# Designed miniproteins, single chains, continued (5), part 91

Each design is a single chain, and the fold is of that chain. pLDDT is the mean over its residues in the fold that is shown.

## One batch from the design tools (miniprotein)

Design m19152
Fold by ESMFold2-Fast:
Structure m19152 (fold): chain A 61 residues (1-61)
Amino acid sequence: SDAVRRAQEFMSHFGYPVDGVYDQRARDMIRALQAFLGLEVDGVADAALMAALDAAQTPSR
């Protein structure tokens, strides 16, 4: 999944693997990422998480 791979790529700076698979590891990573970005921690790669990742990886949007 593009969303999962993008989240993993961001988290690779903190030692997370990048394999693009949404499993228990990816869900745990997404929860950690949501906490890191100040979002609600629910383990779901939704539109809010994708927007936050985009903002974190590009100049202001």
Scores: mean pLDDT 70

Design m19153
Fold by ESMFold2-Fast:
Structure m19153 (fold): chain A 60 residues (1-60)
Amino acid sequence: MVVVLRTDKPIPGDRDSSLPGVLKSMGVPIEEEDLSAEEALERAEELRAQGKEVLLVTKK
């Protein structure tokens, strides 16, 4: 399962905001969380430690 962390500010590792939609159209299971940039970085570290794939995306 891929987790998408939407952040209020650009952070290292930001991806194109359309990418989660593309993955959903391909049938990839996605969980989305809306977080501040700092919270997203902490959450990404926790999820990656659990072996989950994490995408960091800036909110538009």
Scores: mean pLDDT 77

Design m19154
Fold by ESMFold2-Fast:
Structure m19154 (fold): chain A 86 residues (1-86)
Amino acid sequence: RLEELLREIEEAVEELRPYADDPRLQALLAEEAARLAPFYEELQEEYENNPETEEVLKELATRAAEALLEALRRILERLKAAEAAE
């Protein structure tokens, strides 16, 4: 559910806090932001064309949250791998 995804997103963000000053974090955030752009476009299009489809909007919001969580986890994995390689 969306609430569970938001909690997992918060946990992933907290795991990224030690890397806040790492310049690699900014680069990785930019890459993942580009990947998330289509979800934002899909949400806008669905809202404009079907404002009465509340269930569909909730489903799209859940998919967007899932994509964000995956993006944060990928960033964390890359940062940890780079740190381990040093």
Scores: mean pLDDT 74

Design m19155
Fold by ESMFold2-Fast:
Structure m19155 (fold): chain A 80 residues (1-80)
Amino acid sequence: MDLRERARALVDRMAEAARTGDEALQAAVAEEILAMDEEELRTLLDVLVERAGGPVDEAELAEIQERIIAEKLEAVRARA
């Protein structure tokens, strides 16, 4: 289906932009999303939810927790 094929390609580009931190790529993706119709946007959201893979695994949760701890330690060191 054209809508779903386009949505998957866009989600792949979004993931790459997020991974690389490429602001220009993120802007290009955002422009494409803004041009989307309601049906295209709904399809994109559905694909994004599927890509999220449901609940966060314990390993991902541990990584998020470690990042929060690291940020707090950085804040404490910065204040010294």
Scores: mean pLDDT 65

Design m19156
Fold by ESMFold2-Fast:
Structure m19156 (fold): chain A 69 residues (1-69)
Amino acid sequence: IQSQIDALETVAEMNKDNPQILGRIYVNLSQYYIQAGDYDRARQYAEKAKELGLTKKSQELLEQIDQKI
């Protein structure tokens, strides 16, 4: 999981000027942080994805995180 998170963070930096790709990466990062039990980080990435227009997917992730707290 950590190696996958590190790889996605690197790819996010490479795609910082492409909001559509960046938003999808943030959704994936949020999902991996949920699996890792880091709900604070998961929420941060879900909110970033929402800001980039992935509203439905990020809202579903935020609801999933809220159920765990």
Scores: mean pLDDT 77

Design m19157
Fold by ESMFold2-Fast:
Structure m19157 (fold): chain A 58 residues (1-58)
Amino acid sequence: ELEKEAKENRKKYLEAGKQYSDYLAQGTPEALAQAQQYRDTMNEYKKKADELEKKIKE
């Protein structure tokens, strides 16, 4: 259960990271704003995955 949730959050972290990189590469002000949103989304999924992994270990 928790392991599945941790893997799903890691997957979403990687997907958000790809979107962040893609928008960052476009270099327009609108794309940079989208990149910042995906960076925040990426960090949120990373935090959730880390918390779930900590619970799994203890």
Scores: mean pLDDT 80

Design m19158
Fold by ESMFold2-Fast:
Structure m19158 (fold): chain A 92 residues (1-92)
Amino acid sequence: SVEEAAREGAERDGPVGAAQLSYEKGGSETAIAAGAASGAVMDTGKPDPELWRERAREAGATDEQVEAAAHGVRLSNGDPRKAAAEAAKLAS
C-alpha cells in the first residue's frame, strides 16, 4: 500500500526514500506529502504542524500537500516513519 511504501521508504532513506517509494504507489501528491512530513519530524524531533505548513508552502507545496503533510506530522508523535505513512494515506 501507499502507507507501507512511505513507511519503508522513510526507514531506508529518510524523506527521500519516503517520497520515492510512495511515488511508485501513489504518484506525485503522495510523494511530496510523505517526504515533507518525514523531513519535518526528522528536523524538529517533534510534531509541529503549524511550523511545517509554513515551510512546505515556502518550498512550493500545494495547499492539499501542505495539509496532508501537516496531518502526518500531527499524528507522528515524533516518528518520521509514521509521519510519512499518515501523510501518504491522506494524500492518496
Scores: mean pLDDT 75

Design m19159
Fold by ESMFold2-Fast:
Structure m19159 (fold): chain A 109 residues (1-109)
Amino acid sequence: SMAAEAEAEAERLFAEHPYDLEAQRAAIERIRAERGDEYAALVAHALARLYKEAGAPEELVLALAEEAVRLLARATGALTEEEVRALAEALVAGAASAEQTERFSAKTG
């Protein structure tokens, strides 16, 4: 599926350019030009998830999440800039909640 291809692409990008936001943005823009907004959005979304799972800085996860939502908005024609920011913030908040649960478990066990 397109989603599986995008996830494999994101895993490659994460391995090749760890924590390099400029390199990741350049790669996403190239992918957008070659494969279109929807595929690029899936890659950016998978990459944001990988950064979140790796415990990357919030700003880096937010930047990739915003790119994913913005690309999806262009593909669907549905989201405002305010909605893009709100969805990106919600993704990071979800990551923070999971981290807090892990810290609590580590402290008690």
Scores: mean pLDDT 73

Design m19160
Fold by ESMFold2-Fast:
Structure m19160 (fold): chain A 69 residues (1-69)
Amino acid sequence: TPEEGANRAAEAAVKGDAEKAGQALYEFSGVDRETALQLGEAVVNTYKEEGPDGAREAARTASEGGALA
């Protein structure tokens, strides 16, 4: 589900793992592989700048918006 993809991407972002964040969006949120990798990097960068709450919101937005792309 998109919610599961968002949660897993946020967890990967805490560990600095953009590839795992993107993989979670691809597998659970239905985001295409290329977009998922870019969004995984964005979620990791948001974690570095805004912390866990920002990363969760970014992951949720990426999961919901990217799944429709």
Scores: mean pLDDT 79

Design m19161
Fold by ESMFold2-Fast:
Structure m19161 (fold): chain A 125 residues (1-125)
Amino acid sequence: MEITITMSGGGTVPEGGSVTLRGTVSGDPERIAGYTFEWWRQRPGQPIELVGVISADGSRSAIADRYVGRATISLDPAARVVYLHLSDLRPEDTGTYFGRLVESREPSANPEIVSGEGVEVTVVA
């Protein structure tokens, strides 16, 4: 069975507001346990930018420097949902946000990557 990510929770948010994005993971639990979940942002004409990462068991996580203090990643293992909560939003946080599952078992020379569809977040001043 294929591993998939279903994305939700984007929208238009006022400056200084907050938004919670969801990535719902589907597939074989044994396969999913070998993956790391990554949150990414894309803006037109710019490279994709990492927002943060969390391990499949939630034991390891990191937030990119730009988002420290304004982003939280959490995992609901029962619902198989990875959340990204963004607070104190600014117009520069506008973009398309998406989740990726990256195969992180060692030693993997060829990591499998599964990407969810993007959800748009628009921050209005």
Scores: mean pLDDT 80

Design m19162
Fold by ESMFold2-Fast:
Structure m19162 (fold): chain A 94 residues (1-94)
Amino acid sequence: MISELVKELEEWAKKNPDASVEELLEKAIEKILEFAKENNPKVYEEAKEIVASESDPARIYLEILYLVREALNPPTEEERKHAEEMMKKILEEV
């Protein structure tokens, strides 16, 4: 799961409150690449190709995050359905 990566990024942001959005994105990309390298070398190679082909850090971050999530911890159709139903219920109560 990538929840540990999110927690690491939140802790880094708390320690670096003056960090720019670009610095946060660069740190996020670095952490995702490290995670991919440790968990699946093939996914890491694909993530490096995205870094090489894209120039926008925000786009690199999103594409790498999606790639790693789908390859290592893909949401099941049931989990996606459940999230959609929960969102609908929240919207109905507003």
Scores: mean pLDDT 69

Design m19163
Fold by ESMFold2-Fast:
Structure m19163 (fold): chain A 61 residues (1-61)
Amino acid sequence: SAAVRAVEEEVAAYVAANPDASERELHERLLELLARHGITDPAAQLRIYSFAVARAEEAKA
């Protein structure tokens, strides 16, 4: 969906700007983005969370 893509793009931008962000900081940012875009579906939330974790790992490599 367009909302999921928008959150994924914002997550990617956050991770690129903050490669040393902690898991807590990433999680807090993710919760903000999910709330702002009204993403309440658990499957969509899990997908975005998995995307965020993968991007954070890439940024630290």
Scores: mean pLDDT 81

Design m19164
Fold by ESMFold2-Fast:
Structure m19164 (fold): chain A 106 residues (1-106)
Amino acid sequence: SRLTEALQRLLEIVDEFLETGNIDEAFEKIKEILDQLTREERIVALRALFGYLQTRLMDAEAAGDEELVEKLREFMRKLIEYIREHFPDDPEARRIVEELEATLAA
């Protein structure tokens, strides 16, 4: 489905960022994908991104991979900024920001 392809591409963008370190390119690609989705699909996509980042962060912390932990934290901080800028009035997007902030505070 269109949503399934978008979700897969978003996860691939995270993995590409972890290899390249190019945060600006990653968020240009994320914006292009999210702009093609309905509001309901965007929330599903943002939730999937959060879940993937949280899982990767837990795995990196368990492995003691400090460089990977910092890259994932950088991506999460940029995702918070992106959501606040592009979806400021969406209460479900705000909940995702709160969960990202809670993850970063731990």
Scores: mean pLDDT 89

Design m19165
Fold by ESMFold2-Fast:
Structure m19165 (fold): chain A 100 residues (1-100)
Amino acid sequence: SKEEERIKLVEEFIKNVLEIRSYITDPELYDKLVETVKKLLEAVSKLPNDEAIRTLKEINERTKKVVEELKKASPEEADRLVQEFIKWLEETVKKLEEKA
């Protein structure tokens, strides 16, 4: 079902976010990522199934790319990659909230 697909995509996103969190050494970035993820999941929760699935697929594709880049990154690159990811998530939340 579309509901089952949506749940699996949310679970995939959470798994990838937990991996990204393991690369963060700055407590402020850690907290900002967690709060941004909470806001994103809340915004997605308000969407119809088809729109939520499309949005989650896009989010997961970018999140997986960030995970792969972090595996190869120096500590300085990792910090930058996480900051850019958080900024992109914040922009995504704003776009979703504007559509409501």
Scores: mean pLDDT 86

Design m19166
Fold by ESMFold2-Fast:
Structure m19166 (fold): chain A 69 residues (1-69)
Amino acid sequence: MTLIIRREEENDILSIYDVDLNKVLITMGDGHTSFVDLDTLKANSSVTLTDLVTGKQYTLDTSKLNLPE
């Protein structure tokens, strides 16, 4: 498993890219985590992330993520 870790300062967002699964684990500043397909992030200018524990939703601007090409 290969991981690429990036932190975005504006919203305290931590992004971990799993190269083998082609997915990104996104952690928000309040501790919410969401696992999203890289293709979904590249296809959309914004995505809605849902915390599976609380059901709370977050809208994320994908331009603020440092995504692999």
Scores: mean pLDDT 65

Design m19167
Fold by ESMFold2-Fast:
Structure m19167 (fold): chain A 72 residues (1-72)
Amino acid sequence: MMEELDKLLEEMEPEIRARLRAAGATDAQVDGALAALRELGRILAERGESVEDIREQLLRAADTVAAHVAAR
């Protein structure tokens, strides 16, 4: 599970970075958001969520962060 989670986060990182930068996030904000999303993924994995459910939740969280950045 955790090894699969790390791989999932690696695969998602470029897409999340691109979305956040498109919303106007600074590199520091992108790095902070990625750290928070990694922590969220870990919590979901500890709760027994599937890799697929974790991906979906992380994408929703990333979209929420991007919307918040854009709405400044």
Scores: mean pLDDT 80

Design m19168
Fold by ESMFold2-Fast:
Structure m19168 (fold): chain A 83 residues (1-83)
Amino acid sequence: SHMQEQLQRLQEANERLVEAMQKLKENPSKENVEEVAKAFKEFEEEASKVLSPEEIEKARERFMGHLKKILSPEELEYFKSLL
């Protein structure tokens, strides 16, 4: 069904985001920040098709909370500039 296709795409986008976050934790390079930003944008696009706006906002807040623990203030501002 159309809904099952949307859920599958969301799952795949989430897996890519998790992989990008793992690379970032191991090496907080500019390239890995850019990869996470790309994966996050793709995740939000797929999530907008399945999740409520409230669920998306809560997921965004949790994600940003995790990034603040990994990135310096300058790296976090760079990440935000890519969104």
Scores: mean pLDDT 87

Design m19169
Fold by ESMFold2-Fast:
Structure m19169 (fold): chain A 69 residues (1-69)
Amino acid sequence: MALEEQDKENLLHGTITLMKVNNVPEEEIKELEERVKKGELSLDELKELAGKYSAKQAALGREAARALA
């Protein structure tokens, strides 16, 4: 139980970090935190969201490298 909750918290923290790096508005980040706190988001949904922002970060890195060339 506590271990599964800790895994969810670790995923949330990682997702928030990715959102901040992608300059997502703080209000949207707070909404995500509240949804997780209320149990409105499953661990699988959180993993999918983390994957989405991770992919966006990789794409931004490629665009930044192209802009600097």
Scores: mean pLDDT 71

Design m19170
Fold by ESMFold2-Fast:
Structure m19170 (fold): chain A 144 residues (1-144)
Amino acid sequence: DRAVELARQGRLDEARELLEQRLKENPNDLDTLLQLANVLLRQGRLDEAEKIYRNILDVLEINLPEDHPLLGVAYFNLANVLFRKGRLEEARELLEKAIKIFEAQLERLEKENAPEEEIQRMRDLLEEAKKKLEEVERKLEERK
């Protein structure tokens, strides 16, 4: 994917422009919306990233079971935006939801003997979410 390759090269403005162009052709393409929100987050365009992640969550919460891994990823991404905006209590709530989903999904993947690369990807995601929650909790303790 050209947009993913541009983002990997740090060419975030070009990646964003390409993704915005794709959305003009297909405004509800979930994968393109996720890629755009990720690029906006990396650019520090936090309000724009938050709006897209919240719109994605609204769609996913209606259409998917509450324990679906895509919901976990969406909660985690929104939590990262809110953390960078200093909205620590909201970030904590979303990280707790994401962690619960990732833990359940990891147990499922292990029981189903899923490919090791898929299990490892879920372990990495869970570890990253737990580290972010610990950072959020530390900053909340510093405030009160």
Scores: mean pLDDT 87

Design m19171
Fold by ESMFold2-Fast:
Structure m19171 (fold): chain A 81 residues (1-81)
Amino acid sequence: MKRVRFYVEAVGDSTLKGVRVEGGAKVRVVDVRRGTTDTGTGFIEVELEVEMEPGQTALVTVEIEGADGSVYVREFEVSME
């Protein structure tokens, strides 16, 4: 298993809408933290556990919904050694 943490800025108070994974891996959400910066920008910090085999690469997609209904999609690759 590999733990990854990522940070996404969104408008206002945001929510984690979903997490998807490709490449045969499994993903579990461990923790979600939310807040607002001094400039009024919302943020969400998500900690994931990704279950993969050694040498496997997975594409993880995170979908965040802002307070204004805007959807922010972030993708990143996770590799297991």
Scores: mean pLDDT 73

Design m19172
Fold by ESMFold2-Fast:
Structure m19172 (fold): chain A 98 residues (1-98)
Amino acid sequence: MEEIKKLAEELLELTRRLAAATDLETLEEEARRAIRAARELTDKALQSEDEEEKEYAKEALEEAARLVAEAAGRETDLEKELTLTMVLLELAVGLRIL
């Protein structure tokens, strides 16, 4: 549980940084980190036999997806919107397989 909570907190912090990024270079860097964090959280949750850990990971992925979707919806720059959409797709994959 502690490892799942730590990974979930890291993902949520990264998605907040992603949502706050104003330049493309920073956005792309934070997006790469968020995608990596989402994959690690999903992989750890899939390896767990604890339903509570899977549920905690799923809730974190749902909150991250909500934050990223809100940021993408407000974005007017196409390249930034596409970057946010790629993060959202990665989160959606995690949610679908958990």
Scores: mean pLDDT 86

Design m19173
Fold by ESMFold2-Fast:
Structure m19173 (fold): chain A 85 residues (1-85)
Amino acid sequence: MTTAEEIVKEVLKRLPTLTDEQALRAFESVARVIVDAVRRGEITPEEAEKMLDELLKALESHLTPEQVARAREIADKAREEIRAL
């Protein structure tokens, strides 16, 4: 597994123990790791999109509607950065 994939799995595992704020901060950090992994050629854009989608789906089941909107903004910014690479 790639480092980004390992981080994604660890965040998903810890979601039930995190506050909404901690979950959003973790997602923002992982999104940056995913973008950097694409920039380095360690993962494909398609793999990165799957990782972001998986995290976002997990967050949507955990967070309030307002926090879900913030998570979607983080995911959209990461997708735009990946497309710009």
Scores: mean pLDDT 79

Design m19174
Fold by ESMFold2-Fast:
Structure m19174 (fold): chain A 71 residues (1-71)
Amino acid sequence: SMEEKRKELARQIVDELMEAFRKAALDTLKEYVEKVKKGEKLSPEEQRAFRIALALLKSDGLEKEVEEILK
């Protein structure tokens, strides 16, 4: 039915968006960690973004990948 097709499409869109957010969170975490390693201080806005990215990745079960990036 059209309703079942809409639900499947909505699920696929959500899955793709979550994948994109996960990739963006990982990229942000890597960028800010490298910045800190170079002796640069994160701005308050960057610190907030870092905390959000970290929380998102931990919530998504990527604790091991996060620990590797933070080394």
Scores: mean pLDDT 80

Design m19175
Fold by ESMFold2-Fast:
Structure m19175 (fold): chain A 100 residues (1-100)
Amino acid sequence: ALDEAAKRVAETLIELAKLYKEGKISVDEAVDRLFAEIVREARKLGKITPETVAEIVRKVGELLGYKDIGDKLAEAILNGDVETARSYAKELIEKIAKEL
């Protein structure tokens, strides 16, 4: 279900933020792995669509207390704006890493 997909992505995002904080991966590598996980979970829910990907991202932001950044990331995905989506994903990873 979508809620289970969002929970798994949230768990992955926290682990990626931890790896980034520990200097084990770059922020770009963390973003690449995050998007790969979102796409994997969207695929399990059916055909990969911007709408499904955006809905997962919005729910992840809500679950982790980063609704504003999550909503902005989702909008960038819906607009097909890859660079803006990557920028918000980097901001999200960096903010979570600072709070770990």
Scores: mean pLDDT 88

Design m19176
Fold by ESMFold2-Fast:
Structure m19176 (fold): chain A 74 residues (1-74)
Amino acid sequence: SALDELEALAAEALERVRALLEAGDVEGAHQTVKETEERMRRLAREHRVDAAAFQALLVRFGEEYQALLDAARA
């Protein structure tokens, strides 16, 4: 489903963000998050993804990103 594709996209982006942060590329990590959010919003619109399900996914994605960013700053 489109929601499954969005979940996969978020997971792939978080793996890329982790690798970038481990390499010290904070700017690249921020850009990856922005590009991923733009792609997710586009796919959600095109495939009429349930708004509540999409919002829950965005919240989880943001929380996971923040956790990676906090770990990189420690």
Scores: mean pLDDT 87

Design m19177
Fold by ESMFold2-Fast:
Structure m19177 (fold): chain A 99 residues (1-99)
Amino acid sequence: STATIVVDVSGASPEEVAAVVRAAGAAAPVRRVLVFDEKGNLLAEAEGDAETLAAAVREAAEAHGPPAYVLLEVDAEAARAAVAAVEAEGFRAVIFPPT
């Protein structure tokens, strides 16, 4: 099963947002990313491994300006490890399990 982790990336550089995705992907299998601005507009969506997702979020930040939120679909059993890895990079994250 999968879980979504919601990461607050407000104020992060494109490189910092990419590093957060890589950190999550090192701790948990990642599948998909959605990137949002502070108004809730979808800036980008990608599927793939951690490096593919990291590249996509960096490109979105470079093209559209700084994102506010990144949503990562991860393996549900590893979601807590992904949150811990993101928090170690200095960001806040929460788990959003399917209802």
Scores: mean pLDDT 85

Design m19178
Fold by ESMFold2-Fast:
Structure m19178 (fold): chain A 85 residues (1-85)
Amino acid sequence: SAAAAEEARRREEEDERAMRELAQLTLKAIEAIRKSKDPEERKKVADETIARAQAAGDAGSERVALAAGTAIREVQRALEEALKA
């Protein structure tokens, strides 16, 4: 039906927005982690970002949950790389 198609389109637009917000959140967190010289600040940024990504994934669709998982992994990787630099 037309109503079902409209609902599907709205959900797709909501998913796209949520994934875009997760991407921006991830990029800002990685930048902050790489810029910081303080291990505690890096951990705080990582923890806050992971919590926000998890919340977005829990509230969103399966696609958003997968994107949140990717965001969490990328933030964790940036934190690990910062510890080696």
Scores: mean pLDDT 87

Design m19179
Fold by ESMFold2-Fast:
Formats: sequence, C-alpha cells, structure tokens
Structure m19179 (fold): chain A 71 residues (1-71)
Amino acid sequence: LTEREIRILQILWESKGVPQTSREIAEKLGISQGTVNKHLRRLKEKGLVFETEKGYAITDKGFEALNKHLA
C-alpha cells in the first residue's frame, strides 16, 4: 500500500461504517478527486474498500491491512 492509500483507509475507518464520497476524502486529504478516484479504484480491486450509493466504505480486509501498517 502507498502512504496515500493508507491515509484513505484511515479516513474510511474513522467514519465507523458511514460511507465517504470521493469529494469528502479529497477535502480531508487536500488533493484532487481524480487522484482519490485512482486510489479508490486500486483499493476496490484489492478488496480493501467497497462502493455504495452513498460513497465508499472500508472492508474487513481493508481494516486488517490498515492495522498491519499502524503496528
């Protein structure tokens, strides 16, 4: 995982299951929505996040990956 992918997973985890839009993630990171969308696509392909009608949320696998990086 890149540092930016880890930070996206942290934002989604801090949301405690409330889906976050790419706009909200971009605002929290201070980067473009296009950059966030590239990382979200990669995280989704890895099964670390999933897409809902209300935005993106972290998976159990994503939480496990985040915990390994925080240790």
Scores: mean pLDDT 84

Design m19180
Fold by ESMFold2-Fast:
Structure m19180 (fold): chain A 83 residues (1-83)
Amino acid sequence: GPYEEELEGRKEAHDLLSENKDKTVEENVELLEKLLAEAKRKGREGYAKGIERVLKGVKDLQKKYPNETIEKAEKKYVEELAK
């Protein structure tokens, strides 16, 4: 159902980030936007919603660390929250 599709979309988006952890936050935003566009083209609205949720978080990282790798940006973000 729609809930399971949202969870699947979130998982696919996180898998994409894991596969591309060596690429910049900006590059990962572009990859997630392509994944989202494909999901919308296929009419999978719940799946697309899951991807959008993850993309929103990555765009927040993009505002602070656009040129850092996803791995380094996440580490810096966690370190800032711990202070």
Scores: mean pLDDT 84

Design m19181
Fold by ESMFold2-Fast:
Structure m19181 (fold): chain A 112 residues (1-112)
Amino acid sequence: SMDERVVEEGIKTIAELAGKSPEEVREILLSGDEKKIKELIEKIIKYLVENTSLSEEEARKLATELVELTQEALRLVERGEKVPEELAERIRRLILEIETELGLSLIERGLA
């Protein structure tokens, strides 16, 4: 379903940025372990700061929103509930923004 697809896209993006497997990310998000979720966010922030022109504040906002919205959508899917279109659109827009920032940084560094 499109709901399952947006969750998988969010998890894959988090996994790539945090240096974890999609399976590990899914387990962390479903666990609700605040310490592990915070560590996941901090790994994403580090990656974004090192690989984009984003400030730490901007990276923190994007990382936090991506993790929190993906967790919300995953919990809905796991309960057999529908992911609202607004939530799915917000997740897709965050992924696109992050991919755009990464792409721009690759061009600026001569790696693209």
Scores: mean pLDDT 87

Design m19182
Fold by ESMFold2-Fast:
Structure m19182 (fold): chain A 77 residues (1-77)
Amino acid sequence: MSEAARKAAELLRKAAEYVEKAEKSSPEEVGKLAEQAREAIRQALEYAKQSAPAVRGAIEAEARRLEERLEKILEEK
């Protein structure tokens, strides 16, 4: 796997951790956690652009799923 793909996967894992914390957190903490998750997703997508097309597609799909989870959290709180 390319270094870019590995870095993107690591950033998506961090984003997932922030999303999980946001789901369990108070409304005051959700905003900060959402910003951290979105930043990690943004960086992961930049590394995805440097990866093979199949790997890039997988990273983009995972990023989309995490963004959808964040939108639901913000909508519910």
Scores: mean pLDDT 81

Design m19183
Fold by ESMFold2-Fast:
Formats: C-alpha cells, sequence, structure tokens
Structure m19183 (fold): chain A 73 residues (1-73)
C-alpha cells in the first residue's frame, strides 16, 4: 500500500507539472489519472487504486494549484 501511494504521488506531481500551463481543473484531472494508473501498476485493483488516486489528488491539490499559478507568472 505505502509503495503504491508513493508512486501515485510521484506520478500525480509529474502529470501536474506537464499540464501546469493548462487550466487548474485539467492539471488536477491529469494528476488524478496518473495517480490511478500508478496505483494499478503498483498492484492495486479497481476500488483500492481509485481510493489511493482520490487521496493523493486531494493531498496534492494545493501543490498543483501553486504549480499552475507559478506557470502563469
Amino acid sequence: MEKAIERAREAALKAADENKDKPLEIAIAEAHRAALAAAVDAGLSGKEALEVAERVTKELEPYIKKLVEESKA
């Protein structure tokens, strides 16, 4: 579980950085998508992967917002 959360967090931040020039809602959506994929790749299935992706995305939302705001400076 912890390894899956770490990989989901890394994937979410990378996706957010790659989409920081887009609207905040797109950056968050891409971070969630990447976190979900990373959780599945780490061996979690369906419901568990979705719960990890939701948790990680919520945790990282302030950081994603800051990345998007800084990209527009």
Scores: mean pLDDT 81

Design m19184
Fold by ESMFold2-Fast:
Structure m19184 (fold): chain A 91 residues (1-91)
Amino acid sequence: DVEEYYKKAKKEGLSDGEIVRKAHEEGVPEEVLNELIRLALLDQLEEAIEEAKKNGDKESLELLEKLREAVEKGYDAFKELYKKMVAEELA
């Protein structure tokens, strides 16, 4: 269960980048790695939505909520974009 693994790692204090890096080092399948990236993206979007609400940024809030809905529906384009961004940060 990828979601359970992600939640346990977060409770242990690992960052999203550390979780993805550890999974990559362990040689997990591409599908598992992509799901971990998707879960990390959802968490980051939720945090960004909360910040937009606190700041009264209605434009960012609308965009972020649309992005969250697309990611929850499993749009592959969003997963691929996020994966490339994470890979560039880890390089």
Scores: mean pLDDT 71

Design m19185
Fold by ESMFold2-Fast:
Structure m19185 (fold): chain A 100 residues (1-100)
Amino acid sequence: IDILEIELPEEVEETLRRLVEALLAGDSEAASEAARRLVELLAEAARAGDVERAFMAEIALAFAAMAATIAGDEVALATLDEALEAHREEWQRAVAMQTG
């Protein structure tokens, strides 16, 4: 898989970049908005049956959670947890698609 040329889909990459920049700036509101958008991108990919986009969104979510943890932004972490719970069925579907 030649993912190194693109690394992440543009929308996923841009949303992750916004999240990291917000965390570095101490902007928990902007970080939380970006976190919600990443979960929405995963949900959209799962609903569309787009395994590749779902996988890339999962990678971005893992980086987002790590960045928020390192920054100590509990609000962004709570937002990720709440958004994942709201989209739990899509999240479970995305994981199932990757393991099939």
Scores: mean pLDDT 72

